Designed miniproteins, single chains. Designs and how they scored, part 17

Each design is a single chain, and the fold is of that chain. pLDDT is the mean over its residues in the fold that is shown.

## One batch from the design tools (miniprotein)

Design m561
Fold by ESMFold2-Fast:
Structure m561 (fold): chain A 69 residues (1-69)
Amino acid sequence: DLKERAEELIKRAEELAERAREAGDELTSQMARQAAKDAKRAMEEGDEEALERVEKGIEQLERRVEEIE
């Protein structure tokens, strides 16, 4: 279900934005907030490919936050 997938990614991105901010990486926090918006847009447009790109972006940002933690 595209909607369930998008809602999960929005939550992950929002949690990641908080983690990045706590780690002192405001840029990664801003990028994670943008990923949440991109996931919402992909859900609204029914764009599965866009949602996949958002998921890959979140995975990259998660690795970045892990590196600085």
Scores: mean pLDDT 83

Design m562
Fold by ESMFold2-Fast:
Structure m562 (fold): chain A 80 residues (1-80)
Amino acid sequence: SEEELERLVEESNRLIKEMQEAIKNKDYDKVKELIERMHALVERFRELAEQETDPDLQLLIRLHIISLEGEIFVAEKILE
């Protein structure tokens, strides 16, 4: 549903902001925690995409998955 998508997008925006703050503060324990939370949110977006019948909403969900996976990739590189 659009309401569930909006809820997951708001959670995604919060996690991205927390990640940016954790990286600035060099709080690598928090970065690791946020990577796990972002992976869990990606799984929730994937479940929503599988249940969605509207192709336009499916595309929007997939774009949010790509965005989160990109943030995870960058964060994992910072931890190396």
Scores: mean pLDDT 87

Design m563
Fold by ESMFold2-Fast:
Structure m563 (fold): chain A 103 residues (1-103)
Amino acid sequence: SRIIELIVRLLNALIRLAEAQKAGDAAALAAAVAEGEEVVRELEELDPEIGEKARKALEAAKAGNFDEAARLVKEVIDEFKEELSVSEYTALYLLVAAITAVF
């Protein structure tokens, strides 16, 4: 479940990125982007298709397009939905909802 761990880290980075953009906190924004870049790089190494979608989600979030970022991460989660427990799937979807709830 290394991919699941990385997706949780990505979701948390995207939430922090949204909060930093809303607050206008340049230092917090830079930290959230750095964490997101590290996670996306690891995802690209483990699964290039998932990594490409994660990259697009991070780039959307960096541009302030959090609805698009949430949509892309939801697609990533849905691609391996059959490998997730109900509790894991629910937890990931609550994190996706948290990205857009910042606004």
Scores: mean pLDDT 85

Design m564
Fold by ESMFold2-Fast:
Structure m564 (fold): chain A 88 residues (1-88)
Amino acid sequence: DQLRKQLQALVEAMKANPVLAPWHKVLDYSQPGALERYPNPVDLEQVEEALKGSPEVAQQLLDQLFENIMANGSEEQKAAVAALKASF
């Protein structure tokens, strides 16, 4: 449907942007401070997996991912997310 197509396009755009590469897979808890920074990490891999079953769940996870990037990302990563949100 339209929602699934829009979310897939957003995920593909994020995967294509190298600035957002650290957010493709945030499940590596071996990084110092990962648990304090990302207690329940949401990443693009989780959004992609959710899209296979429920676009509504994928949208919720994508929203959480955007919030995580805006809170914890670099200035370049925050700008990339803002640009993506403006484009869609």
Scores: mean pLDDT 72

Design m565
Fold by ESMFold2-Fast:
Structure m565 (fold): chain A 70 residues (1-70)
Amino acid sequence: SLIEKARALFEKGLKLIKEGKELLKKGEDPIRGTALVIRGIGDLYTAALLAEKAGDEKLKEEALKAIEKY
């Protein structure tokens, strides 16, 4: 379902951003760290779009708020 896809992308997006930020903080791989953050933000935008189409306003709001933190 669209809701299940939206939730999966939301969780994936948060995980990618967290992993990317940890790499950036440690200075271990700045290119990979930046790429993970960008991919994660993209997944959150897609999650928000799918949540809106599914009528899940709460998930849409959570995804957009997560993006605003970065």
Scores: mean pLDDT 87

Design m566
Fold by ESMFold2-Fast:
Structure m566 (fold): chain A 64 residues (1-64)
Amino acid sequence: MEELAERGGRALREFAARYPELVDPETGEVDLSAMSDEQLEELLRLARDSPPLRRAVEEARAAR
């Protein structure tokens, strides 16, 4: 399936494979608050086709 929400999930999984240290071992979720600004920019580029994921990354950056 090539839905926008699924594309966002795929981008997060690919990013987690590159940076496994950002993944919570208990939940399997990527901790956006632990990311550097460069890692957040990379995730935004991978998530260009997922508006919900882009919003989450922008909110994480704004919270800093």
Scores: mean pLDDT 68

Design m567
Fold by ESMFold2-Fast:
Structure m567 (fold): chain A 76 residues (1-76)
Amino acid sequence: SAPVSEEERREKLVEEAKAAAEAFKDDPEVAAYFEKAAETGDLREAGKAIRLVAEKEPDPETRAIGLALAEHLEAL
């Protein structure tokens, strides 16, 4: 299997942040945090975007998953 380096993982997460900014472009607060994460490579900003999305989620299980992911990214 191909080795997954920390750099490759970081590059993939930055590309995912770019895609997320485009997906959430109709929510300017969320999009701004994903755009900042993509521009700076600071995944803690992506965590802030995910927290905003999770706080608006009416399903408690999906909300809990989103908040856990946000906490993980903000702790990087």
Scores: mean pLDDT 78

Design m568
Fold by ESMFold2-Fast:
Structure m568 (fold): chain A 62 residues (1-62)
Amino acid sequence: ALEQAKALADQAVKTRVVDKGSDADVLALAQQMQDTAKASGVVQQVNEYATALAREAIAAAK
């Protein structure tokens, strides 16, 4: 759960910053992180971490 969220967050940063992905791609990864948080039953912790990293990735890529 948390490891999957971290992997998706790392992929979002890589997609946006390294692979020149679109904002839509990063947001799609953020949504997957939220879905993973819900499925794992640790929704608040994983979702907050996932959302914060996704926002950071989007901001850093601007």
Scores: mean pLDDT 62

Design m569
Fold by ESMFold2-Fast:
Structure m569 (fold): chain A 90 residues (1-90)
Amino acid sequence: MARLEELDALLEENPELLKLLEEELKEASKYAEERKPEEALKKTKEAIERIRKKIEETEEDEEEKEKALRALDLFEELVTETLKKAIAAE
């Protein structure tokens, strides 16, 4: 609960990051809906790594960079936990 609340707050402060997550994760969401959680996990990790790299390279404000990376880390943790549970359930 606390992690979701922190993520929601960070994404509200960075609508550009929210939009980027929605765009980059569209493919991963498709695999999750098709009940391919292993492929969804792979695509999610690839998308998160691309977003992380973009934040590192384009964000000039160190405080905003730290907030964006924190939001990304929380998102990765929550999605990875959810998809790993789906994989374990077969």
Scores: mean pLDDT 76

Design m570
Fold by ESMFold2-Fast:
Parts: sequence; C-alpha cells; structure tokens
Structure m570 (fold): chain A 94 residues (1-94)
Amino acid sequence: AEEEIRKLLEEIEEIAKEMVEKNFDDKVVKALVLYAQEIRSLVEAGDYEGAAAVARRAIDVLSRMAAEEKDEEQKKLLERAIELFRRILEILES
C-alpha cells in the first residue's frame, strides 16, 4: 500500500513538472505539489485517516479548478492528476 501510494505521488509530481514546462497556472501546480507532499508526510507518519482527508480535499479543490479551466490540454493534465488522487484515496480506504 505505502509503496503504491509513493509511486502515485511520484506520477502527480511528474504531471506538475509537465504543467510547469507548458506554462500552466502556478496556483494549480502549487496545489498539486502541496497536497502530494502533505499526503506523503501523513502516510510516512502512519496517519492514513489524515492522508485520506487530504486526498478528498485535493479531489474537491482540483475538480473545481478543472471545471473552470478553459485550455483543454491543461484540463486533461489536471483531470489525470485528480484520477491519481482518487486512486490514492481508494488505497487509503481499503
């Protein structure tokens, strides 16, 4: 579980890097990185309930950002990141 979550967090960080390279919104990039780092810290501390709460918050916030996104390519990257947070949440709630 922890190893799988680590891999998913690394994929989110790669999406954030791609968003930076494509000059995507800095607020979205910062949100992705901060949520990923917070989840990693909570998982490492054994706080799976706290990590799940952060994942739910990330999904909610990022989904609202995706709904407001006008660039289809950037929206797809954001939706891909949201899917990864959903997969993390499923593992944490298992």
Scores: mean pLDDT 85

Design m571
Fold by ESMFold2-Fast:
Structure m571 (fold): chain A 87 residues (1-87)
Amino acid sequence: MEEELKEAKEEAERVIEKLKELGKKSTPEQAKILEEMAEGLEKGKELAEKLAKEDKEKGLQAVQLLRISIREAEKKAEEIKKEEEEK
């Protein structure tokens, strides 16, 4: 559990950084979407860490949800990046 939480937090932090960097080069509308996604991942990290301390099963579920959110954020970032490359 602790190792899975650590890996998920590190992956989330890397994706958050990528979202923020992409936002600097994006339209205001795209930057807002990327910022909201980054905020969602930050909240997901906090929730996973909190639940892992309270209940191992709930913590594991929160880590799985965080991983899903990370994948969704990466897909959206790729879509926005492709739109920027096509312009």
Scores: mean pLDDT 80

Design m572
Fold by ESMFold2-Fast:
Structure m572 (fold): chain A 79 residues (1-79)
Amino acid sequence: SSLLEKAKELLKEIEELKAIVEDPSASLEEKRKAASEILSKTSEILRLYLKAGNEPELGEIAKKALELTVEVQKIMAAL
Protein backbone atom coordinates (compact mmCIF):
# COMPACT_ATOMS: atom_id res chain seq x y z
CA SER A 1 0.00 0.00 0.00
CA SER A 2 1.04 3.65 -0.45
CA LEU A 3 0.84 4.17 3.34
CA LEU A 4 3.20 1.23 3.92
CA GLU A 5 5.66 2.59 1.31
CA LYS A 6 5.60 6.05 2.94
CA ALA A 7 6.20 4.48 6.39
CA LYS A 8 9.21 2.53 5.01
CA GLU A 9 10.65 5.76 3.56
CA LEU A 10 10.17 7.57 6.90
CA LEU A 11 11.87 4.71 8.78
CA LYS A 12 14.87 4.93 6.42
CA GLU A 13 15.05 8.70 7.08
CA ILE A 14 14.96 8.02 10.85
CA GLU A 15 17.90 5.58 10.49
CA GLU A 16 19.88 8.23 8.55
CA LEU A 17 19.11 10.85 11.24
CA LYS A 18 20.19 8.39 13.99
CA ALA A 19 23.60 8.20 12.23
CA ILE A 20 23.94 11.98 12.80
CA VAL A 21 23.12 11.57 16.53
CA GLU A 22 25.79 8.80 16.76
CA ASP A 23 28.42 10.82 14.80
CA PRO A 24 31.15 12.11 17.18
CA SER A 25 32.00 14.89 14.66
CA ALA A 26 28.42 16.26 14.61
CA SER A 27 27.69 19.34 16.75
CA LEU A 28 25.28 19.24 19.69
CA GLU A 29 22.95 21.53 17.68
CA GLU A 30 22.98 19.09 14.71
CA LYS A 31 22.28 16.15 17.06
CA ARG A 32 19.38 18.00 18.76
CA LYS A 33 17.89 18.89 15.35
CA ALA A 34 18.23 15.26 14.19
CA ALA A 35 16.63 13.96 17.43
CA SER A 36 13.70 16.39 16.98
CA GLU A 37 13.20 15.27 13.36
CA ILE A 38 13.22 11.60 14.49
CA LEU A 39 10.37 12.36 16.95
CA SER A 40 8.41 14.15 14.19
CA LYS A 41 8.88 11.30 11.68
CA THR A 42 8.00 8.65 14.30
CA SER A 43 4.75 10.58 15.02
CA GLU A 44 3.98 10.59 11.26
CA ILE A 45 4.54 6.79 11.06
CA LEU A 46 2.13 6.32 14.01
CA ARG A 47 -0.46 8.50 12.21
CA LEU A 48 -0.06 6.37 9.03
CA TYR A 49 -0.47 3.19 11.12
CA LEU A 50 -3.77 4.48 12.57
CA LYS A 51 -4.97 5.61 9.10
CA ALA A 52 -4.16 2.13 7.68
CA GLY A 53 -6.40 0.46 10.33
CA ASN A 54 -3.57 -1.04 12.38
CA GLU A 55 -2.06 -3.17 9.57
CA PRO A 56 0.49 -5.61 11.13
CA GLU A 57 3.39 -4.79 8.75
CA LEU A 58 2.98 -1.05 9.36
CA GLY A 59 2.75 -1.82 13.11
CA GLU A 60 6.19 -3.48 12.96
CA ILE A 61 7.60 -0.36 11.25
CA ALA A 62 6.00 1.85 13.96
CA LYS A 63 7.50 -0.38 16.68
CA LYS A 64 10.97 -0.11 15.06
CA ALA A 65 10.64 3.69 14.83
CA LEU A 66 9.70 3.88 18.55
CA GLU A 67 12.68 1.65 19.48
CA LEU A 68 15.04 3.91 17.48
CA THR A 69 13.53 6.99 19.18
CA VAL A 70 14.21 5.46 22.64
CA GLU A 71 17.84 4.69 21.67
CA VAL A 72 18.32 8.26 20.38
CA GLN A 73 16.89 9.68 23.64
CA LYS A 74 19.37 7.53 25.63
CA ILE A 75 22.28 8.85 23.52
CA MET A 76 21.12 12.48 23.93
CA ALA A 77 20.70 12.03 27.72
CA ALA A 78 24.33 10.77 27.95
CA LEU A 79 25.69 13.95 26.25
Scores: mean pLDDT 89

Design m573
Fold by ESMFold2-Fast:
Structure m573 (fold): chain A 82 residues (1-82)
Amino acid sequence: MKVTVLVTGFTKEQAEDVAKYLKEKYGAEVLIFPNGDLVASFEATREEAEEIAKYLKEKYGANVAIRDDGTIVANLDGKEVG
């Protein structure tokens, strides 16, 4: 199925790391915005979409949701250094 990954709240370096992961493993078409937001589109299974969601959650601590249409949304909660 067609999968879309939306990533927000990441640093540019973190977004570039995610882009490399998606390009190398899934052949994704990736666009990184100047603010570190990322949009990627590629063909993948539901199981691969769940693997990507787990990767983003475990490696970056992102809040991740998978929509029924195959869209993965990941937001990184900034930890305030108090």
Scores: mean pLDDT 78

Design m574
Fold by ESMFold2-Fast:
Structure m574 (fold): chain A 81 residues (1-81)
Amino acid sequence: AEREATRALVQAWLQQQAQDLIANRSANQTDDQIQQGLQQALANVDDMLAAMAASHGTVSPAILQQRIAANQAQREKLAKE
């Protein structure tokens, strides 16, 4: 259904991000570290979907993409510190 389609879309986007990071990774990052970040992001997607379902019973791919982008930016800031 809509939630499953939204989750699949976000997962596909995260997989693409991981692939881009692997292609452009620095010598200080391993494929394992990139995959670990992907797994953490996927766990956050499940939490977001659960929260949205509990609050409104509806799921928006656009809103989820925005939240995932914000979480990714926060992780990048923390990694640079």
Scores: mean pLDDT 61

Design m575
Fold by ESMFold2-Fast:
Parts: structure tokens; C-alpha cells; sequence
Structure m575 (fold): chain A 87 residues (1-87)
């Protein structure tokens, strides 16, 4: 039980960090409407994965959703760097 709760807490932290990155990007003048659409799509996918993880009954299930969330978070971070590097 404690291990399952720990994984769910780690997922919550990932989503919170994604929210902070997304908010920062919305305020960035280099962020285009196309970038905003991509950010929204990635964030919506992360929220869906978080919802599924909250319903997980086993550590294995929760860890699988966490891995998918980590991949989406990496995509979000890559997009953040691309936007910041725009000349």
C-alpha cells in the first residue's frame, strides 16, 4: 500500500511541475498559437494518465502510468527548450 501511495505522490509531483512549466510558457512572448495547442494536448494527455493512475489498484499499474507520464513530461520539456531557443 505505501509503495502504491508513493508512486501516486510522484505522479502528482510530475503533474504539478508540468503545470508550472506550462504557465511559464503561456507568459513567454516567443510562444505561438501552434505551441500553445501542442502544450495543451500534452498537458491534457498527462492529466488523463494521472486520472488513470489514481484508479490503479497495483504498484505495477501505477508505475506503468508513471512511465507514460515521464515520457510526456520529457516531450513537454523538449518543447519548452525549443520555444526558449527561438531567435
Amino acid sequence: SSELEKVKEEIDKLVEEAKKLGAELVENPKTTEEDLKKIKELFDEMLELRYKALEAKTVEEAEEYKKELEKKFEELKALVEEIKEKQ
Scores: mean pLDDT 83

Design m576
Fold by ESMFold2-Fast:
Structure m576 (fold): chain A 62 residues (1-62)
Amino acid sequence: SPVEEAVREVVEAFAGEALPRSFLVTMTRELLRGRGLSASDAEITAAIDRLVAEGRLTLLAT
């Protein structure tokens, strides 16, 4: 999905560092807005949780 793509792009921009969930939500929201797309924080959080469950993303545990 575009939201999952945006989450992945944010992670790749930070060289695969483990990032706080709140930071990923904020940066993903800004990236989507810049592209004329909108998603709720709940949709972004759900996309992050799916990527973590699939082993495709590691979050900083905060």
Scores: mean pLDDT 78

Design m577
Fold by ESMFold2-Fast:
Structure m577 (fold): chain A 84 residues (1-84)
Amino acid sequence: MEAEKAAEEALKAARDAGASPEITQYVGDAVREAMKASPEAGAAAGRAAINTLRYAKMQGSPVAADEAARNAADLARGTAEEAK
């Protein structure tokens, strides 16, 4: 349940920032993968993704939102690998 909530909040942040549906799903999957490695990794990945996407929303560009979402997903995957 906690992993699903963190993923849903990250997905909402990506949608609010204007990220594409494909990249939005990629962010959610990355956060869920991090949470499977550890609850701490998932929480860190979720926070990083949400903060990055909120910053992108302030820039007002869909291109910037997609780039921020990819970076957030990559960070989440790196966190999951380090937690193993």
Scores: mean pLDDT 73

Design m578
Fold by ESMFold2-Fast:
Structure m578 (fold): chain A 63 residues (1-63)
Amino acid sequence: AADLQAQIADLERALATMSGPHIDQARQLVDQARQYLSQGDYSSAQQLLDQAESLYVQSVSDS
């Protein structure tokens, strides 16, 4: 739980000053992950965070 909250916070901070379609999609996935975390669905939250991180990494690797 604490680790997932930290991952969400770190990723939100990384995405906050960036723009682009991959970044916008990653933000939406982070929002969904936060929703699942609030419901106690840690498995779904982790899967969405993994997808968001993949999009973020792809975005920074292309620039």
Scores: mean pLDDT 78

Design m579
Fold by ESMFold2-Fast:
Structure m579 (fold): chain A 75 residues (1-75)
Amino acid sequence: HMTEEQKKILEEFRKRFAELYEKAVEKGASDETLKKMAEIGNEANQKIREAKTVDEMKKIADEGFKKMEKLLEES
């Protein structure tokens, strides 16, 4: 059972991912880049769901977004 705070963090992660993905599509990111981005996002989402603390969830989210942003900068 997730706490309300943990649910909000997961929901915020998903919303932020959707926004970043939409921006990548609008900027003309390749199918290969979008696929890699989705894989990073899915891995981060799974790790967040397995995390036991709010701080751990936030750290995983931040690391996931840094990887996705770097991917988009290099593409």
Scores: mean pLDDT 84

Design m580
Fold by ESMFold2-Fast:
Structure m580 (fold): chain A 90 residues (1-90)
Amino acid sequence: SVNQYKIRVLQTLGVGEMLVWAWRKETGDEEAAERLMEEFQRFAERVENAKSKEEILKVIRELIEWLKREAPELFSGIIKSLEELKKEIE
C-alpha cells in the first residue's frame, strides 16, 4: 500500500539522520549537519503529504539525486536501499 511505502522511506530518512549525527560527532561540522537535517525534514514532510505511488516515486528519485550530490560515500547504504525500494514500487 501507499502507506507501507511511506513508512519505508521515512525509516530510511531516519537512518540518514543517524548517519549525519555520527558524522557530526566525528567532524564537528555543526553548520553542515544542521543543513542536512533540515533537508531530511523537508523530504519527510513531502513523503507524509504524498497521496499516490507516483508522488512517492518522485520524492524517492529527487531524494536519491540529492543524497548523491551531497555526500555519496556517507549515504551509500541509504541510496542503495532507496534504489531497491524504487524498483519494488515501479
Scores: mean pLDDT 89

Design m581
Fold by ESMFold2-Fast:
Structure m581 (fold): chain A 84 residues (1-84)
Amino acid sequence: SEELLEELARRIAEAAGVKYVPRPEALRRYIEEKLGREPSDEEIVEFVEKEIKAGKAKELYEELVREEIRIGVEELEEAVKKVT
């Protein structure tokens, strides 16, 4: 599952023409938010393939970067709470 997410994130980055590959957790969280539930591996693959085929890889990439920033902020806030 994690290896699948890493591969799909890499494919999205390649299709978007960018060198940075978003963390696989960002892809899972983004799709979970869109569906309102945990996606199956098949649903993740179908979603990514559909977006790439529609020429929306760049838009999808930008959404994943936004999700990764959100995750990073959550991790930083949690870390700050543990040091004070």
Scores: mean pLDDT 81

Design m582
Fold by ESMFold2-Fast:
Structure m582 (fold): chain A 81 residues (1-81)
Amino acid sequence: SKSEQLKKFAIELLEEIKKKYPELAEITDEAIEKLRSNPNASVEEIVNLVLRTILQIGEVNPELAEEAAKRFGEKVKELEE
């Protein structure tokens, strides 16, 4: 489903951020756990959670948050077809 594809992409993106920026591990781990613990999450619920997480990342690293928002937004657009 579109929700499953978006969730998988979001988890992979957050795991990549955690690997490169260990200081963001707490923020990324919390978001990944919330994504994994809700198997029935809608596209809207996934988008809202990820965007909130990106805002938290932006408080620490604004440039990284902008890159993450762009990559996530592009994936959302691909799945809206």
Scores: mean pLDDT 86

Design m583
Fold by ESMFold2-Fast:
Structure m583 (fold): chain A 83 residues (1-83)
Amino acid sequence: ASQKEIDEGIAEIVAAVLVLTRASPEEVVRAAELLAKELGLEAAELAARLAVEGLRERGLLSEEEARETLRAAIEAARAAYEA
């Protein structure tokens, strides 16, 4: 597998764990920050998107909360990656 495929697979596993553990918005943001530092922005953004979508589908986040959480996660991931 390519490095990109491996990083995407890790992002999907992290997102699944966040959804299964009923992660808060703050926990999704922190996970995105960590992934950005370790695997880069694409993996962090993928994990955040999949996590908020899964949480929204399970009724744990409203559509607005999902949108706000995704925005915060991407902003935090970018800041962490550039540091």
Scores: mean pLDDT 87

Design m584
Fold by ESMFold2-Fast:
Structure m584 (fold): chain A 67 residues (1-67)
Amino acid sequence: MREEIREAIKKLAKEKGVEVSEETIEQAVDIALALAERGFIPEEQILPVAMMLMEGEIEEIKARAAK
C-alpha cells in the first residue's frame, strides 16, 4: 500500500513536471493512512486522498514558481 501510493504520487509529479521531495510524499501517505486508521475515510479512499493532497501541493509549487 505505502509503496503503491508512493509510486502513484511520483508518477503524477513526473507527468506534471514537478519535483517533489521524499519527505513530502511520505507526509501525504502518512496523512491518508492516519485518516483511514481513525475511521474518517474507508480503505478504498486512502490512495485517492493521498493523490488529492499531493495534487494540491503540486499546484501550490506551480503557483510559487509562477511568481
Scores: mean pLDDT 78

Design m585
Fold by ESMFold2-Fast:
Structure m585 (fold): chain A 85 residues (1-85)
Amino acid sequence: MEEVEKLKNEIKKLADEARQVDAETGREVQRLNKEAEEYKSKGDTEKANELKERAQRVEQQGRDRVSELTDKAKELIEKAKKLEE
């Protein structure tokens, strides 16, 4: 059924996007934390703290985005199940 296949493709795209967002968020958080440690080692505690706070915000935003994508995927999964009966 063409409609079910379209839903399956959309679910896959959402899952792939969620994994990409999670991976990119993890890399950005690691980068910011590494940069924060470098500034801390140089004695720039203010800059180090700003970077750590930015890392926390990036992590939260990434989690929120992944949650949004996974919730949308769950809705489409339920819709596909109803169409398959």
Scores: mean pLDDT 86

Design m586
Fold by ESMFold2-Fast:
Structure m586 (fold): chain A 77 residues (1-77)
Amino acid sequence: MKVSVTVIYSPESGKYEILVVSDDGTLLHREIGEMSKEELERKVKELKERLENEQGWEIERVTVREVPPELFPAPNP
């Protein structure tokens, strides 16, 4: 299965959102957290390797977008 990884990051707040979407547009995984840009870049590389090795998914693309903190979804408990 082909998947795309989209990373949305706010450098000002350290908040990130990682979305894994299939080739048909189905959301397979969503992760929200907070870390430095350098740690996030490392995490995304490790996530890509893990998805390919553990799930057997083909990573079609990895997109990283920087946004202001007001464009992040509100945290929902």
Scores: mean pLDDT 75

Design m587
Fold by ESMFold2-Fast:
Structure m587 (fold): chain A 104 residues (1-104)
Amino acid sequence: MVIQESYAGVLVKLESEEDVEEAKEKVKKFVEEGYKNIDVLVYADKWTPFVKKYLKELKKFAKKISEESGAKVRLIVAPEREAVLRYTAVKLRSIGYEIDKELL
């Protein structure tokens, strides 16, 4: 499927409001560049009430920008190692490398 050509990833370590703003800017940039599938991979060292609030804000942003742009912006929450691995897979796909050995 040629859809991989419009695939982008954003890796977010969610600790502060600045991480939310940085993630939003990266997503907007990919949307402006014409990417149709953007995965936002989120992890955190500690899930404090503030970090959970930042996650909720990022989820609202992802939904809104998907509706406004027509791009599929998907937010994935995972442990650090899993988030990094998923981000690497998205990046490899975006540059045309095959990852079907592990993904079907």
Scores: mean pLDDT 77

Design m588
Fold by ESMFold2-Fast:
Structure m588 (fold): chain A 81 residues (1-81)
Amino acid sequence: AAPSLDVPVKDMSPELKELSADPSKRKEAHEAAVKEVGAVMRGLGEVEDYRLGEITEEEVRKILEESGASEEFRKKLLEKV
């Protein structure tokens, strides 16, 4: 289904309020969120495989990078292993 942003503007952080008010920034924010969710889902699976010795840390890093995850997020996820 098409993603919808059904959050009250007044309950958002100042940064999210600014992004929600600007239609051009809303598209960028949505694309970033989709990439981050995808990276989390993929990273969790690959991190589990890394723990089992089925995949290398470098392969996990490449998968997270290809998913569009931020460098900070990628480092934090790998540190949990």
Scores: mean pLDDT 53

Design m589
Fold by ESMFold2-Fast:
Structure m589 (fold): chain A 58 residues (1-58)
Amino acid sequence: MKPVDTPEEIARRRERLRALRPDASDEQIEAQLYTALEIDRIGYEIEEELKKKKEEEK
């Protein structure tokens, strides 16, 4: 389960981006949101792999 990928979190991030960038188009906001979600997804996977490696060292 990836918390950053929930529909509620995605909707919240979208509204936050619109509030911070009122002059941005919907396409620009969606592109920024997609990029941010991909970065968070990659970060989550890296953290999970690091946790597994730390557990293997113990």
Scores: mean pLDDT 72

Design m590
Fold by ESMFold2-Fast:
Structure m590 (fold): chain A 94 residues (1-94)
Amino acid sequence: MLSEDEKKAIEELKKHYPQITEEEALRLLKAVDFDVELARYAASLVINAGLSLEDAIAFVKALKGKDPVEVATLVARVISGKITPEEAIEIAKK
């Protein structure tokens, strides 16, 4: 049984990405400590860039605590095919 806060976060994520399942949404949210914005980036990478759920989770966890503008820029570059997820993580490590 999901808590009310967990349900709210899942509903917000699914509002933007209705293609993800409730279980996938919960897995993404738990992986990023319920940072809905990072979970939205992970969902976008799965839906728009074709990443596996596991690879999308690894990507956003590597970006946790980075500048929001840098995170958004790196996600956009991966989605547009300009860089790989691995290249984006290496850029973020600096």
Scores: mean pLDDT 79

Design m591
Fold by ESMFold2-Fast:
Structure m591 (fold): chain A 85 residues (1-85)
Amino acid sequence: MELREEAIKGVKEALDEAEKQGKLTEAIGGAIRGIGDGIDLALQGGTEEDARRYLEKGKEKLKQGDYAGAAEGYGAAAGLVGTLE
């Protein structure tokens, strides 16, 4: 799966899990913040390797049940890669 597609899928999975727990608003906030951070990092010279690191952080947060943190990590990966493309 392409890095951008995996990051977007991760955001969707984090939001779906957050909705089941009644935390959708917090997860949406996390995703928006993450995307902004990813775009900013790309403009500061962030790389595809940085995006992979954020993707991994999102996966770790998702496993911990931190859906807002997961959405933020996946969002940062998506924003970074989307800006570099």
Scores: mean pLDDT 83

Design m592
Fold by ESMFold2-Fast:
Structure m592 (fold): chain A 102 residues (1-102)
Amino acid sequence: MEEAIKELEEAIEEIQEAIEILKKQPKSDFKEEEIQRLEAIIKQIQEAIRLIKEGKIEEAIEILKTIQKGLEILILATEDEEVRKKLKEAIEHIKKAIELLK
């Protein structure tokens, strides 16, 4: 449980770093939408952490699987290599969390 939560907190940190990279770039509607989607994913990871703490492990795993798919789609749409790297690192932390919860 604690190890899975730590992996998810590390996933949040990777996504926050991706958002900061995007914020340093010239403003565009596409990047603003990407930032909003990443912020929504952070909130979904926080909800998964809450479910884990409540012992709702199966519900947490299903949310995490949905988050993983969402991040994989964002990686395909992302033009920045450093942002893609951070999102891939976040996916690996989420995968480790799912494995630790099984």
Scores: mean pLDDT 87

Design m593
Fold by ESMFold2-Fast:
Structure m593 (fold): chain A 66 residues (1-66)
Amino acid sequence: VEELMEELREAVRAGDFERALSIAKKLIDAGVDPDEIIQLIVEAGAGGRVSTEAGIQLVKEVRSLA
């Protein structure tokens, strides 16, 4: 679980939307709270190359999975 969270941070910071979404889905399937996943995406996105629009879209996609 913690390893997947680190992978999610890396994917978001790199701007890799597809990888980030795939990892977020695995975390939800593992029983991680969607709000915790969204918080991690927001925090990682603030320090990465993800545009505001791409970050908002990723958050919407994660909410739709939950």
Scores: mean pLDDT 73

Design m594
Fold by ESMFold2-Fast:
Structure m594 (fold): chain A 81 residues (1-81)
Amino acid sequence: MSEEEVEEIEKKMREHAKKLAEKLASLEDEEEKKKALKAAEEILKEARAALEAATDPAEKRLYQTAVESAEYIIKKLRESL
């Protein structure tokens, strides 16, 4: 995987995370928001474990972006509750 490919994936991941966070924060049902929050917390846990296990620099960058994306979604959901 080239550095340019990694940068493109990182950009798409950040854009998707921002859109997803906005959609989830706009939900009217607090129970759906709480369910989404629990799912995002589990994803964050898995992403952190994957980052620790990763040995390839490109994979480390992508997993770090996944961690940051999950943290952003969690923050926005918590702010909307």
Scores: mean pLDDT 84

Design m595
Fold by ESMFold2-Fast:
Structure m595 (fold): chain A 100 residues (1-100)
Amino acid sequence: MTLEEMKEILRELMRRPEAAPLAVLPDPALFPDYKDIVPNPMSLEEILRRIESGEIRTAEEAARAVEQMVENMLKYYPKDSVVYQQALRVLEEFRRMVEE
């Protein structure tokens, strides 16, 4: 898989309703405790920015960033929350897109 194919997958993933909580970084004013639980915050927008800046140079690095983003959500949100379930669906959808 090329980095350009990965960018297209990430853009398509961002269009999914379940991806809305993962699209942008949490507002520190609304989530002041987020960094205490999640030392390395990540979002789909941030991953795309890192690809554009050259900080992420391979599709494999981008895929690891997506998995880290989902793990961050699963650490912060309760297991019975809608956001926790949305994060799991986003990971499942991402894996399907990468395998095709």
Scores: mean pLDDT 83

Design m596
Fold by ESMFold2-Fast:
Structure m596 (fold): chain A 57 residues (1-57)
Amino acid sequence: SMEEAEEAVRKLASAISRSDFPSDEAYEHFLRQALRRFAHVELSDEEFARLVAKYAP
């Protein structure tokens, strides 16, 4: 499940740009919702922050 979450974040980060969002919070909210809706993955705040830092800085 964690490997699937990492791959999903990587794919989403390659498809969308932070500059298309009004804030970092809006971008991160979008990523979290997309993971839930399309990857069916629920992450803790710590796990999500780690993946964002690694694949979507």
Scores: mean pLDDT 79

